# Designed miniproteins, single chains, continued (3): the designs that were tried, part 43

Each design is a single chain, and the fold is of that chain. pLDDT is the mean over its residues in the fold that is shown.

## One batch from the design tools (miniprotein)

Design m9474
Fold by ESMFold2-Fast:
Structure m9474 (fold): chain A 85 residues (1-85)
Amino acid sequence: SSEIYKALEEAAAKYPEEELEKKFSEMDKKAQEVAEEVDKTKDYQKALDFSLEAYKKLLEFLGLTEYIPKVEEEIKKLREEWEKK
């Protein structure tokens, strides 16, 4: 996981701050919409779905698509863990 975060930080540093702010603002708005829905429905799986989608879009934007399978696997493991009684 630290490898993905380091790659994200290094890639983000190469982009104009204005472009990054625009992408983060859009993601934040979507995060707020998901949080409101989860608060109403108690469907925490939707939070994981959003996290996966947000990470995939960020990785695609930064040209780090090689890390998508790793993120998908980590979210899958969290989903299975949260499903356990």
Scores: mean pLDDT 74

Design m9475
Fold by ESMFold2-Fast:
Structure m9475 (fold): chain A 78 residues (1-78)
Amino acid sequence: VISPEVAKRARDYVEEFIKTNKNLGKVRERLKKEGVREDLLNVALYNVGNMIRDGFLKTEEEMYELAKSIIKVLETRR
């Protein structure tokens, strides 16, 4: 369960990050077209953004695969 406060902070972070990182913007658009729920998407992209900032991710493809993995974990039933 994602709290509304966590979802809002993740969304605000992702919106700012995408202004300077076009690859993360493309990943967001791809996952939106795949029908990913917005709150899960923003939490996943928040984590991906941190990994990009720390130098672990270089390409759109790496960002997309990590985002998908995080979304699957967040969707897993308790």
Scores: mean pLDDT 82

Design m9476
Fold by ESMFold2-Fast:
Structure m9476 (fold): chain A 93 residues (1-93)
Amino acid sequence: MEEELRRAQKLLEEFVAARRAEVDANPEDPEVQEAARRLAGVQAALAAAIAAGASAEELVEVVREEGRRAGLPEEVIEALILQLLHELGLPLP
C-alpha cells in the first residue's frame, strides 16, 4: 500500500503501544485514567457517526474535533484519518 498509509499505521501502533505501557505502569494514575477516558470518547463518537451513516467528510470532521478535544497530537489525528478512510474503502486525501 501507499507510503503515507504505512507511516500512519506505524505511528498509530507506536502511539497505542506507548499509551498501553503507561496504563500498565501507572493504572491508578488519575492523568493516565483521564487520557484513557478521552481516547474512549473519541472511539465512541466515531462508532456512533459510522452507525449513523456519516459521509467520509463527516467522519474526518468527527476525528479532528474529538481528537483535538481529547488532546491528541495533530500527527496522530491525521494518521487516524488516513487509517479510517483506508479501512472503510474511502478515497485517501
Scores: mean pLDDT 75

Design m9477
Fold by ESMFold2-Fast:
Structure m9477 (fold): chain A 80 residues (1-80)
Amino acid sequence: DRERLLEEVKKLAEQMKEVIDQYQNGELTPEQFVERLTELTRQLEPLLQQLRDDPEARAIAGELIEYLKPLKEDLEKALK
């Protein structure tokens, strides 16, 4: 069901924000941060693809992109 997929997307998005906050507060090493974000992103991306036409899922994806924007270059270097 789309509703269950959307709830899972919201849950994963909140977990990603928590991980980002923990990293910014110095509670996670860069390595721990990248590992946790990569795991959550792998779970989130397929759900967002299934909900690509859903306005709430689109809004959540946009918010996450903006939230990660300051860390984008560091994340790209760490993931590659």
Scores: mean pLDDT 77

Design m9478
Fold by ESMFold2-Fast:
Structure m9478 (fold): chain A 69 residues (1-69)
Amino acid sequence: SFEIEVIEALLRMAAGAALSATEDERAKEEIRRVAERTLEEIRAAPDVETAREILRRGIREIDAILEES
């Protein structure tokens, strides 16, 4: 669905920006793991509303990693 494709694109953009914001290899690995897991969960979501909630949670987790690095 178009809406799920948009949500996937938003996650990829957020993850890409986060990876560019840090030089910490450990943080980069954690960001990649969170992004990959979040993408899988978005694709498995039963509806668009659930996919949006998963996206928001994934972005918050990525932000938390950047704050710790």
Scores: mean pLDDT 88

Design m9479
Fold by ESMFold2-Fast:
Structure m9479 (fold): chain A 89 residues (1-89)
Amino acid sequence: MEKLFEESKEEARKKGIEEGKKIFKETKDEEERKKIKKEIEEEREKLKKKLEEDKNMSENEKFQLEILIVYYEGILEGMKLAEEEEAKK
């Protein structure tokens, strides 16, 4: 059902943001932060490409892949929010 899908995506985004903030807090080296962000961005792009190119995926597989993409987008957002908060100190 579309409503359950949207709720699952919102939950994944919230979990991603929380994890992204935690990663930023635990990672004190700027070069390591950049590396982690790049790795997450690359993984997100791979997942998006798979979603676009793989026509043999079931609806459930597409759903799980979209949830995972939203989670990684949340991590990137969380890292950015934590960086902006640190910059204000």
Scores: mean pLDDT 80

Design m9480
Fold by ESMFold2-Fast:
Structure m9480 (fold): chain A 84 residues (1-84)
Amino acid sequence: SMLEEIRRALESNPKEAEERRKKLKKKIEELLKQPESDENNMLLAQGIAELYTIEGDPRAEEINKLIEEKNLEEIKKVIKEFEE
């Protein structure tokens, strides 16, 4: 699976994965400060999915599916849950 491939890549480059994680967290924090829009919600969902993928969180696959389907309503719920 894609999640398995990402985990193997992280095992070979843990320092690079950690820096990528830090950059994603900062990017997400900056986006959360912006006014809500469909574009910002999509960018937030993409960032959260990538962050969860780096962390090995299975929620990443569900969020990626919502992004592919452009399910903006469910994406809004994901963002709200992430903020809590």
Scores: mean pLDDT 78

Design m9481
Fold by ESMFold2-Fast:
Structure m9481 (fold): chain A 79 residues (1-79)
Amino acid sequence: SDEETQKLKEQVISYLQQQIKKLEELAKKEPEKKDFYQKLIDLHKQTIEQIKKAKTKEELEKILKDYQAQVEALADEYR
């Protein structure tokens, strides 16, 4: 339903915004990992914009799956 999709969008956006704030603080505390945290922040911001444009639950699920895969790829690159 449209209401269910909107509620999920709001919950996920809120979660990702909280993650961005945490990553910004980590980037200040661990400047040697600044590039990693910056790319992760950029990914979170991009994901929020994609979620805002999503019209269906299926589109949300695809966006979140792609997001998780990109987070894992970044972690592997910067290990």
Scores: mean pLDDT 89

Design m9482
Fold by ESMFold2-Fast:
Structure m9482 (fold): chain A 77 residues (1-77)
Amino acid sequence: MLKEKVEMLKKVIEELPLVPELAAKEGIPKEELAKAMRESVLPGIDKLLAEAKRAGDEEVVELVEKLREKVEELIKE
């Protein structure tokens, strides 16, 4: 289970830079994507980060922090 979470997080982090291009191809406006990231994705990441810190999963904490940083970069461009 933990190993599967690590692999999933790594894949999401790797694929994140493609999300704006994929959203544009599907006709999703940049503003709608940014809104979804702010209202749904970032709160979910913050919750995951808190849970990982409580569990003492250092590798998961590092990956979740990296994911959060990349999502913030997507919102800020």
Scores: mean pLDDT 76

Design m9483
Fold by ESMFold2-Fast:
Structure m9483 (fold): chain A 120 residues (1-120)
Amino acid sequence: SLPSIEEIKKKLDAAKTNEEIIKVIRETFDEMLSLLKDALENGSEEEALFVLTQALDRFVFALKYAKEKGVPAEDIRKIADEFFERVKKLIEESNLSDETKIRAYIFIHAAKKEIDKILE
């Protein structure tokens, strides 16, 4: 299952440097992307969308945490761009209906807007 916000926060709170924060975020994203891929291949469309929305919420939380701890906005933007590219590719290459892909892209766009707001 996806890591909880509490589990992510605990790992981030244990990080001592900006580099360690970035490492925790990247490792958590790789785990969440693996779970999204599994849901896209083996789950229903509604299960895949649920996993996507939960992963996006955790992603926004982690990047907001990174900004509040003083990680440079340029580093956060780079991480965000890499994650959104990987998520979009998974959705694009999936067997989801075109209607469900449109809904997925709406959720991704909403998350991008939240990150832009975090970065000011």
Scores: mean pLDDT 90

Design m9484
Fold by ESMFold2-Fast:
Structure m9484 (fold): chain A 63 residues (1-63)
Amino acid sequence: MDAVIKSLEDTVKNDPKLSEELREESKKLEKTDPVKSAQLYTAAGILDASHDIAVELLERYKK
């Protein structure tokens, strides 16, 4: 049992939901606040990239 594995599993589980929520908020703000919309969309992209790295690390740790 490794705290790193648990941290990676939590990241893998939570990041997709958070990035989805950020994209939904971004879409809602497109007409009212396009700057904030763009910032939220960028943040979602960063979370997606971080999630992909976490998935790769978790797979390497379980193999």
Scores: mean pLDDT 75

Design m9485
Fold by ESMFold2-Fast:
Structure m9485 (fold): chain A 68 residues (1-68)
Amino acid sequence: SREELEREIEELIEEARELVKRATGELKQMAERMVKGLEELLSYPEEELELNLRIAKRELKKLQDMMK
């Protein structure tokens, strides 16, 4: 449902904000951009949310991998 997808987006926003707290320099800026992008997803129609949520999860994971 849309409510469940919005909840997942909110959880990803919290994870991205945690990355913002840990990251520095360019990676911090990328993480801040991720937070804004995820917030914008909340305005998307339900049909597009599922696809964009999958993309956002992958992108966040890539940013987290850069912290290693």
Scores: mean pLDDT 83

Design m9486
Fold by ESMFold2-Fast:
Structure m9486 (fold): chain A 103 residues (1-103)
Amino acid sequence: KTEAVALVVAARIQSIGYRIDAELQEPGKNPEGLQRVSDVLDEGARRAQELIDQGDYKGAFIEYGQAVEEAAKIALETGAISEKSAEEAIKKAQELIDRAKRE
C-alpha cells in the first residue's frame, strides 16, 4: 500500500535535510550561506506540510526532496558543506524523488 512507502520516503528525505543542517552548525561556516540554506529547508517543509494537509503525500515528498537538493547546492556554492556531502545529499534526494514519482 502506497501510504507506508510514502512515509518511509518522507522520513529518509527529512533525515538528509537534518544531516545537512547538522553539518552547517559547525563553527566557521559562511553565515549568509547558512541563512539561505535554512530559508530553503523551512520553505520546503512548509510547502510539503500544505500538501500533506491536502492528502497529497507524493507531492509533499517531491516538494521537500527538491528543497533538500536546492539547500545542498546552496551549501556547496557558499562553502557551508563539503563537495562530497553535497553530492551525496543531492543524489540521495533525487533517488527518493524518482521513487516517489513512480508510486
Scores: mean pLDDT 70

Design m9487
Fold by ESMFold2-Fast:
Structure m9487 (fold): chain A 91 residues (1-91)
Amino acid sequence: SEAQKEEVEEKMKKMEADIEAQIARLRAAGEVNPARRASLESLVETARDSMKAAKKYALETGVEGGKEAERKAQALISALDAVTARVEAAA
């Protein structure tokens, strides 16, 4: 239904926003030297590409792809949060 498509789209927007918020926090915590910056930018690029692929799959497959994308986004958020916590602790 159209309502289900809108719900999937809204979920994707929220997950993208949550990931971008975590990326912003990671960048703020970690960019103090060139080697760290390069590693963080690589992680950021990988996370964005991964989320973009998951979003595309969700929009093409509907509810099933939406659930898979949600699980993947949660894993990415957890991974980014763990890296951010380590960087913040090292500062």
Scores: mean pLDDT 74

Design m9488
Fold by ESMFold2-Fast:
Structure m9488 (fold): chain A 89 residues (1-89)
Amino acid sequence: KLEELKEKIKKELEKLPEELKIEIAKIVTGLDDEQAKKLTPEELAEKIVEMAFNEPEKVRKVASLLSKDSPELSQLIGELLALSRKKRE
């Protein structure tokens, strides 16, 4: 379910180093480093979910970035992208 997936993504984001969270935020939102740093894990999870439905290519980049440092979060994002594709049909 989407809400359960969002909560799991939020928890995995909380575990990431700040540098990775900033890079993810920049990919998803297009914000600069200062603005990206101000996003909470909850806000970032919400934006990732939104972008999975609106701009899935950006979210795919996030999953690729995370594949080495957070394979669990990368897998959760893969599940989110599969869910968003099913709803866009």
Scores: mean pLDDT 80

Design m9489
Fold by ESMFold2-Fast:
Structure m9489 (fold): chain A 88 residues (1-88)
Amino acid sequence: GLVEEAIEKAKEAIKAAEAGDLEKALEYIEEAVKLLVEAGVISELEGEIMVGMALIVYGVGKVTGDEEFAAKQLIKIAEELIELAKKA
């Protein structure tokens, strides 16, 4: 279902971030959020906030060159998405 698909997307985001692929990690986070909103696990507003946070983190990593910090924060966002999905 949508929840299981969201968990798989969030897990792929973690793998991408661990590999240093911040753009792919961001894309998977956006996909996981979309699925959780569609499943009714989070509101549209909560989803926009989570995507906004991921975009800020991605942008900071690219502008500052601290891609390790950005990767760690994207992993935390993806882990939170998995926990939200599991509570549904």
Scores: mean pLDDT 90

Design m9490
Fold by ESMFold2-Fast:
Structure m9490 (fold): chain A 101 residues (1-101)
Amino acid sequence: MIVIAKEFDEKTAKKLKELGITEAAVFTLKSDSQKSNEILKKYGIKGFAFQMPNYFKMVGGEESINEETALKLARMMGLENPKITKIDEETFLVEGEYRAS
């Protein structure tokens, strides 16, 4: 599961667990990568978190994140027909298939 969020905190990690998400790649605008990875480990969610502010800025998400920002990031990551689901304020799940060469 891909997660695109402005901030990743314990509330967000609890939400992912409530949704049955056990593995996630988390991309954040403002949350520190180290702290976000510690939260994932604390909540038993496999995967990784990266703070990527420059990438968010490239798609118009410098200060805030909306569905359009999440869609643009998903497409930039190479996902075809990404499905975006808002699960919390400025927090989105991304589902899609990686394009085959």
Scores: mean pLDDT 79

Design m9491
Fold by ESMFold2-Fast:
Structure m9491 (fold): chain A 82 residues (1-82)
Amino acid sequence: SKSQVEKLIRELEEAIYNGDIPRFQQILQQVLSLSRSQQLEVIERIKEKINFLRTFELDPKVQQILDQFQQMVDQLLQQILS
């Protein structure tokens, strides 16, 4: 549902803001319970958010964490497209 998509996006964004890699991983697994089109919507919106955050982030440690989130999202996208 639209409400489930928005909930998961919000929870993924919160995990990014908190640098909480284990929580982000758990929420990504919940994305797999959605329809393929909804999975892609969540992935596209989270990738866009991570890219936006990377455009103004100057802290190398935060950049490393954002890179880890990006890798996890890219891995899930590859899984969905396979």
Scores: mean pLDDT 87

Design m9492
Fold by ESMFold2-Fast:
Structure m9492 (fold): chain A 107 residues (1-107)
Amino acid sequence: LEEGETIEENIERGKELFEEVEKLSDEELEKKIEEYIEKAKEKNNEVALYFFELAKKYLKEGNKELARLYFAIGLIYLEFPGDLGGVRGVIEKYLEKYPDLKLPFEV
């Protein structure tokens, strides 16, 4: 659905999406990551696939918070391609919920 959305509306969508992902159990999250990896492959959405693979990696490492973050980012890229405001909303909500957790920076 294409609608004339503002950047603020897109940010709010990202925040709401992250809250919905946080409501998933670990088992539901694992199953959804696998399902959405296949969806991203079928839709040839390489960016969404990249983020779903990151979510899978962090879930396997026991970092459930980062797994949820990257899964939510992947959902924005899959369902709302080009919505950078939605991605920003996901990240802002993650940092609000987990202020002591940092985004992984590989140096």
Scores: mean pLDDT 80

Design m9493
Fold by ESMFold2-Fast:
Formats: structure tokens, C-alpha cells, sequence
Structure m9493 (fold): chain A 74 residues (1-74)
């Protein structure tokens, strides 16, 4: 259940990023990571959406990248 909700939130964050609503995107991305902090799939989806917008959302991009690196290092 939590992973499905995290993926839904990650998809909503990606849509908000594409729409240029960076404040909403950041809130949705953080909520997704709070729901499933070890979901590689949700984190990859957020990172893919953030990569073309990393100059506008540098903190969110760095947080997601560091979080994914931490999971993969286990």
C-alpha cells in the first residue's frame, strides 16, 4: 500500500514539475519519500522528473539523489 501511494505521489510531483508548479512538486515529492523512504522506484521517478528542472529545484534534486544513493549503498 505505501509503495503504491508513494508512486502516485511521485507521479503527481512529476506532473507538477512539468507544469512549472515547483512548490507543489517539492511538497508532493517530499510526501512520497515520507510515505516510502526506501522505495527505489518512487525515488527514480522523482529524479527522472527533476533532472531537466534541477536548476530550478536544486535542493529537491540533491535530496532525492542522496536518498537513492543511501539506499543503493546498502
Amino acid sequence: MDNERALALAEQAAAAIAAGDYERAEALARQALDVAPRSVEALQKILEALEPHKLQMPEAYQEAQAHLAGIKAE
Scores: mean pLDDT 76

Design m9494
Fold by ESMFold2-Fast:
Structure m9494 (fold): chain A 97 residues (1-97)
Amino acid sequence: SNVTPEEIAAMLLETEALVAGQPELAEKIVEALKNKDYETVQELMEEAAKLAKDEATRRFLLRPVEHYIELGERIVKVLDNELSAEDLLEELRKEKE
């Protein structure tokens, strides 16, 4: 199965937009990510962040789109057995505030 970093990023951002109560915005973010239209993704993420009711979701949506693409690339490496899930979790814990 050939899951792309953009597809993983789309899943992560769709989840946060849905948590913000904006399913139509979630759909648009997914479509723009699949088309690699990162400018539109960034604008839609900023719009979703304005509608977020909690600081964690707002901070997540205010990150650059490249952050989610890079996270997607790391997750794809785990799926392809090029990186262990344990090693990814350890790196994410070190990056956690």
Scores: mean pLDDT 75

Design m9495
Fold by ESMFold2-Fast:
Structure m9495 (fold): chain A 97 residues (1-97)
Amino acid sequence: SLEREVLAALATMLAAVLRNIAKQEKDPELRKLYEEAADHLNRAAQAILDGKFDEAVKHLERAAKLLREAYEKSGDPFLKRVAETVERLAEEARKLA
């Protein structure tokens, strides 16, 4: 469905953004948080495409938690907005379960 494709595309796009930020990040702890969040977002995208919405929600929730931790360490309001966006993606995936 179009909804599945859009949710998967958004998760994949956010993963790419976070990986790009990680490449520019000099703090190894923040870099690890960005890379782990990106991995969970890509796993969520694959789970959405496979119709495994409960699995997708778990990966999205883990990504959001990692992004909130990155926000607390960095103070970067962009990371708070990304976490809130990922939390909304989890809610949409939950509706498809």
Scores: mean pLDDT 90

Design m9496
Fold by ESMFold2-Fast:
Structure m9496 (fold): chain A 76 residues (1-76)
Amino acid sequence: MRERLERALEQATEMAKRGVPGAIENLEMVAQRAEAQGDYDLAARALESLGRAYEKQGNFEKAKELFEQARELREK
């Protein structure tokens, strides 16, 4: 299960870097599933990738919020 989420994160992050449609939705799903499993590091990584995707779209406020959420998860 964890290895599948890690692979999904890697794929979604690569798609987001390339601007592929659906990458943001995939990153959101990975973050939600990882957090539900108590894998806060994986969830934080997904939120960081999601934040970078929003920065690429020019949504800096949303990106900042996501980076702050990722930081909080890593402090657990």
Scores: mean pLDDT 81

Design m9497
Fold by ESMFold2-Fast:
Formats: sequence, structure tokens, C-alpha cells
Structure m9497 (fold): chain A 85 residues (1-85)
Amino acid sequence: MKEREERLRELMRELAEKLLEGAKNAVSNPKLAEEYYKKAAELAEEIKENAEPELIEKIGREVAEEFKPEIEELEEKYKKLGVNI
């Protein structure tokens, strides 16, 4: 159902955002990064409880494509710093 998929997308976008904020802060502020990763873990648990694995994979791929530019920017930034993510 469209409503269920949209709710899952919203949760997955929030998860992706927390993971990106965690990664951005991993070197400069590890404690803040841990807080973001903890929130990401809580969101991941909620997603698992509310959706079938096949739907999670489908929506997860769609959300990953949406965040691909931000992920690539972060990877390029860490590559320039000589850090392997």
C-alpha cells in the first residue's frame, strides 16, 4: 500500500541522514558520531519491525540512490584525507 511504502521511505531517509551525520563527525567529533550511529541503530530496528525484508531492500535501494551524491561527496572528502571509510 502507498502509505506504508511512504512511511518506510521516511524512516529510511532518516536512517540514511543519521548515518551520514555520523560519518561526517567520525573524525572531528567521535562522541557526536556515536550518538548519530545509536539513533541510526534504533531506526534500523524500527524498520525491521515494520516491514518485510523484500520491501526494505526495494525502498532501501531507492533511498540509497537519493543519497548517492552526499555519500560520494563524503567518500571523496575522506579519500583526499587518506582515510578509508
Scores: mean pLDDT 77

Design m9498
Fold by ESMFold2-Fast:
Structure m9498 (fold): chain A 61 residues (1-61)
Amino acid sequence: SAEDERLLAEFRRLVEEMLAAHPDRPELVRAWAETLLDREGLSPELRARALAVAEEVVRAA
């Protein structure tokens, strides 16, 4: 949905900003992102998509 696409885009931006602030700690950024997703109570499908986005951003670093 348009709402899910906006949430994923915003989440990618937050992960990229956190990684830029902590470029020497990609594992910390990944753990932070996963913790944030767990607290938001997202659907399993949306959570999986968001986690994949975080993993892509961290892996590219």
Scores: mean pLDDT 82

Design m9499
Fold by ESMFold2-Fast:
Structure m9499 (fold): chain A 100 residues (1-100)
Amino acid sequence: MSAEEKIVAVLEEFSKRAAPLLDQLPEELQKEVEKELKRFANVALSPEATVDDIEAALAALLARLDELKARHPEYAEILDQLKALVEETAARIKEILAAA
């Protein structure tokens, strides 16, 4: 399996695990979160992506999730669960890129 195929598999597993969390968010907030998750995924799927690129994209995503959490404190627990899942996913992607 190529590094790209491994990253796609990790992102597919992330999407499956994230879906029940996203479904608990109101439509507007879900769309904002999905937009930021897609930005991260686009960086991870770039053929020139480095570990540093993933770390920068992760930092940006976590900062945006913290901003959304501040605007929607009633969903803080769900957003914290998404943050933990994103951090786990980014760590796996960094391992794949470091091994490639």
Scores: mean pLDDT 87

Design m9500
Fold by ESMFold2-Fast:
Structure m9500 (fold): chain A 95 residues (1-95)
Amino acid sequence: MKAPQEAIDKAKADLEKAKASGDKEKEAEALLRLALRLFQAGKDEEATKYLNEALSLMPKERQRQLLESFKLRSKTVENNEALEKLIELLEESLS
C-alpha cells in the first residue's frame, strides 16, 4: 500500500518531537517509522537516508535485535516489500 503524504508528514513531525526530547532511542524509532512510510510510498532513496541515520544512533547489538524481529515478521506477513527492504539494508549495515 502507498502511504498517504499525510502519514509521511506526521512521521516527520514525530521525528522533530523525538529530536527535541534528546532521547536517541526515540529519535531512532521515529527515523525507522519515517523510513518505513517512505519505502511504502516508493521513495526508496529518501527512505534509505533516514534508515541509515536511525542505524547510526543504535549500537550493533540493537541493530541485530531489530533484524531478527523484522525477519520473524516477514515470515508471517505476505507482500511486505517495505519490510524486505529494511531487512536487506540492516544485513548490509551489519556485514
Scores: mean pLDDT 75

Design m9501
Fold by ESMFold2-Fast:
Structure m9501 (fold): chain A 71 residues (1-71)
Amino acid sequence: SRADAIGQRVRDAARREGVSDEQADTLGQAVRDAVADRGLTPAQVGEATRTIARRLGLPDAVADAIAATMR
């Protein structure tokens, strides 16, 4: 599904940025669920990814880098 594909893409991007597997999985699941529940546009996926990553305590630069891969 689109939600599962986006969740996996977020996990892969987070791992590439040096995020732990546990944090990457948490971020990917949260973004996947937001897409599944709310039907987010690509721009909204980027914003949701950034917001959730920051709430998980990831640095702003890392959150921005992961969100940028959603375009």
Scores: mean pLDDT 82

Design m9502
Fold by ESMFold2-Fast:
Structure m9502 (fold): chain A 78 residues (1-78)
Amino acid sequence: SEIDGLIKKAEELVAKAEEAEKNGDFKTAAELYRKASELYLEAARIYFKQHNIELAEELQQKAAELWKKAVELERKAE
């Protein structure tokens, strides 16, 4: 499924972001969290088009959390 592919890519990017964050590479971690957030928003858009509102909103919430984390990490990157 197109949605499943987007979610899987987002999850892989989150895993890479967590490793970068653990290694103190806050700039790379922030970039990866932003990319993951964008993929969740793309998946949410498809769910909205399919009238699957609940799943779309869940993915929007995940995207928002990852975007917030990226902003916080960018502040640490200096």
Scores: mean pLDDT 88

Design m9503
Fold by ESMFold2-Fast:
Structure m9503 (fold): chain A 82 residues (1-82)
Amino acid sequence: DRDAQVAAITQQIIDTANATIDQIRAAVAQGDHDGAIAIANSGSATMGDLFDQLRAVGTDAQVAAAVAQIRPQVQQIRDIVA
């Protein structure tokens, strides 16, 4: 079921974004800004791979909805490592 695959991949993207934010915050709290940037880059690559999977199974509307849903998390990642 493609809709079940879309839901599962979308949830993996959300979980990856939230885990990345938590890891970045932990690194920054320890004074490891270079480590925070490395975590942000790794998390962004993982989310990119998941979005490639989502585009393979989802509609354009489902992909756009997932992008909109995680935009606040992506902005938080950028703001924390700026």
Scores: mean pLDDT 88

Design m9504
Fold by ESMFold2-Fast:
Structure m9504 (fold): chain A 63 residues (1-63)
Amino acid sequence: MEDLERDIDLSLVRMSIAVSKLDKKPPSKSFAEKTLNLAKKVDASQDDIDYLQKLLKEAEKEE
């Protein structure tokens, strides 16, 4: 019954990753953390999770 929500959340994760790659701007720590948590919740690919973890580390260094 959560399949539709999972598909929507997975699409949001993938769009967030694509936007981050296009924007050349480091995302905020809050954005990276929320997107990573969502990716883990919806069982996103390991590649997507690894990319988001890298973004979170880069966002933490900017603070």
Scores: mean pLDDT 73

Design m9505
Fold by ESMFold2-Fast:
Parts: structure tokens; sequence; C-alpha cells
Structure m9505 (fold): chain A 75 residues (1-75)
């Protein structure tokens, strides 16, 4: 399925962080709210883009205390 413009913005941002080495395996991503605010998109597009990267094996979601965080998982 072709990503929306907002989903592509999220995908591009995270891909650039990984490719530049600013995000490494085990690093925690900003929250969905922080990503939505930073990129000027809704939380829906952020959630879908993160789900696509998780399905592709680049990211995983885990519970840490009282919150769910998204971490980088290299395949």
Amino acid sequence: MTPSVDELRVLGYISELIQSGKLKVGDVLPSQRELAEKLGVGQGPVSRALSMLEAAGYLERRRVGRRVVTTVKAA
C-alpha cells in the first residue's frame, strides 16, 4: 500500500535518523505525540508509519514502567 504524504514524512524522518547514526539499535524513539508535534502531522499517520517500520523489522514496541516506548531493532 502506498503511504500517505504524512506517513512518508514520518518514514523519511526516522530513516534519516537511522542512516545518519543518530538512532542506533536499542535507542528509544520520541513518543508518537512528540513526533506528531515535531513533524506537524496527526498521531494516526505517525502510528501507521511506525507500524510499517515495526512490520519491516526496524522498530519494536515495548512496555517500560507506565509507558509504551518504540525502540530501534536492526534485522
Scores: mean pLDDT 76

Design m9506
Fold by ESMFold2-Fast:
Structure m9506 (fold): chain A 86 residues (1-86)
Amino acid sequence: MEEEEKFLKEVEEELRKMKVPEPVIELAVEFLKELLKKGYKVSKAKLEVNTRYFTFDLPFKAEGVPSELAEKFTLKLLELIDEIEK
């Protein structure tokens, strides 16, 4: 739907403005798409994400996300951060 596509683009642009690496932006957008596809309620927010190498704000939050799905995102994020640091 148009509103979902606009929200995805807005999230992508916010992450780019924060100078987040492109692979991390792609991961965050894919995670948001998965949340929307599974029917989770997603709202605009700023959630601070701290990594060993940098800090950034995730410009969204979702209600009732299973811990397994959140952990999958976190593990992939850490893998991408490690590859970028090399």
Scores: mean pLDDT 74

Design m9507
Fold by ESMFold2-Fast:
Structure m9507 (fold): chain A 66 residues (1-66)
Amino acid sequence: SQVCNNLSNLLSTLKKNWSVENAKQASDFLVSLGAPPIPVTNEENPDIIPMLEHVQEKLGCPAPVV
């Protein structure tokens, strides 16, 4: 699934190199899936990684494999 591949890539990128820019891209992707807008700032930045993992679980995406 393209959505599962996009989620996996966003999670991999954020876990390897977290940044506000990468978090904004992840937030925009979540909004495209029907999530409400998520503020990405140094003060009020929600935890984007658990949100992406929750969506990945809800969509039945495959777990990380060796």
Scores: mean pLDDT 67

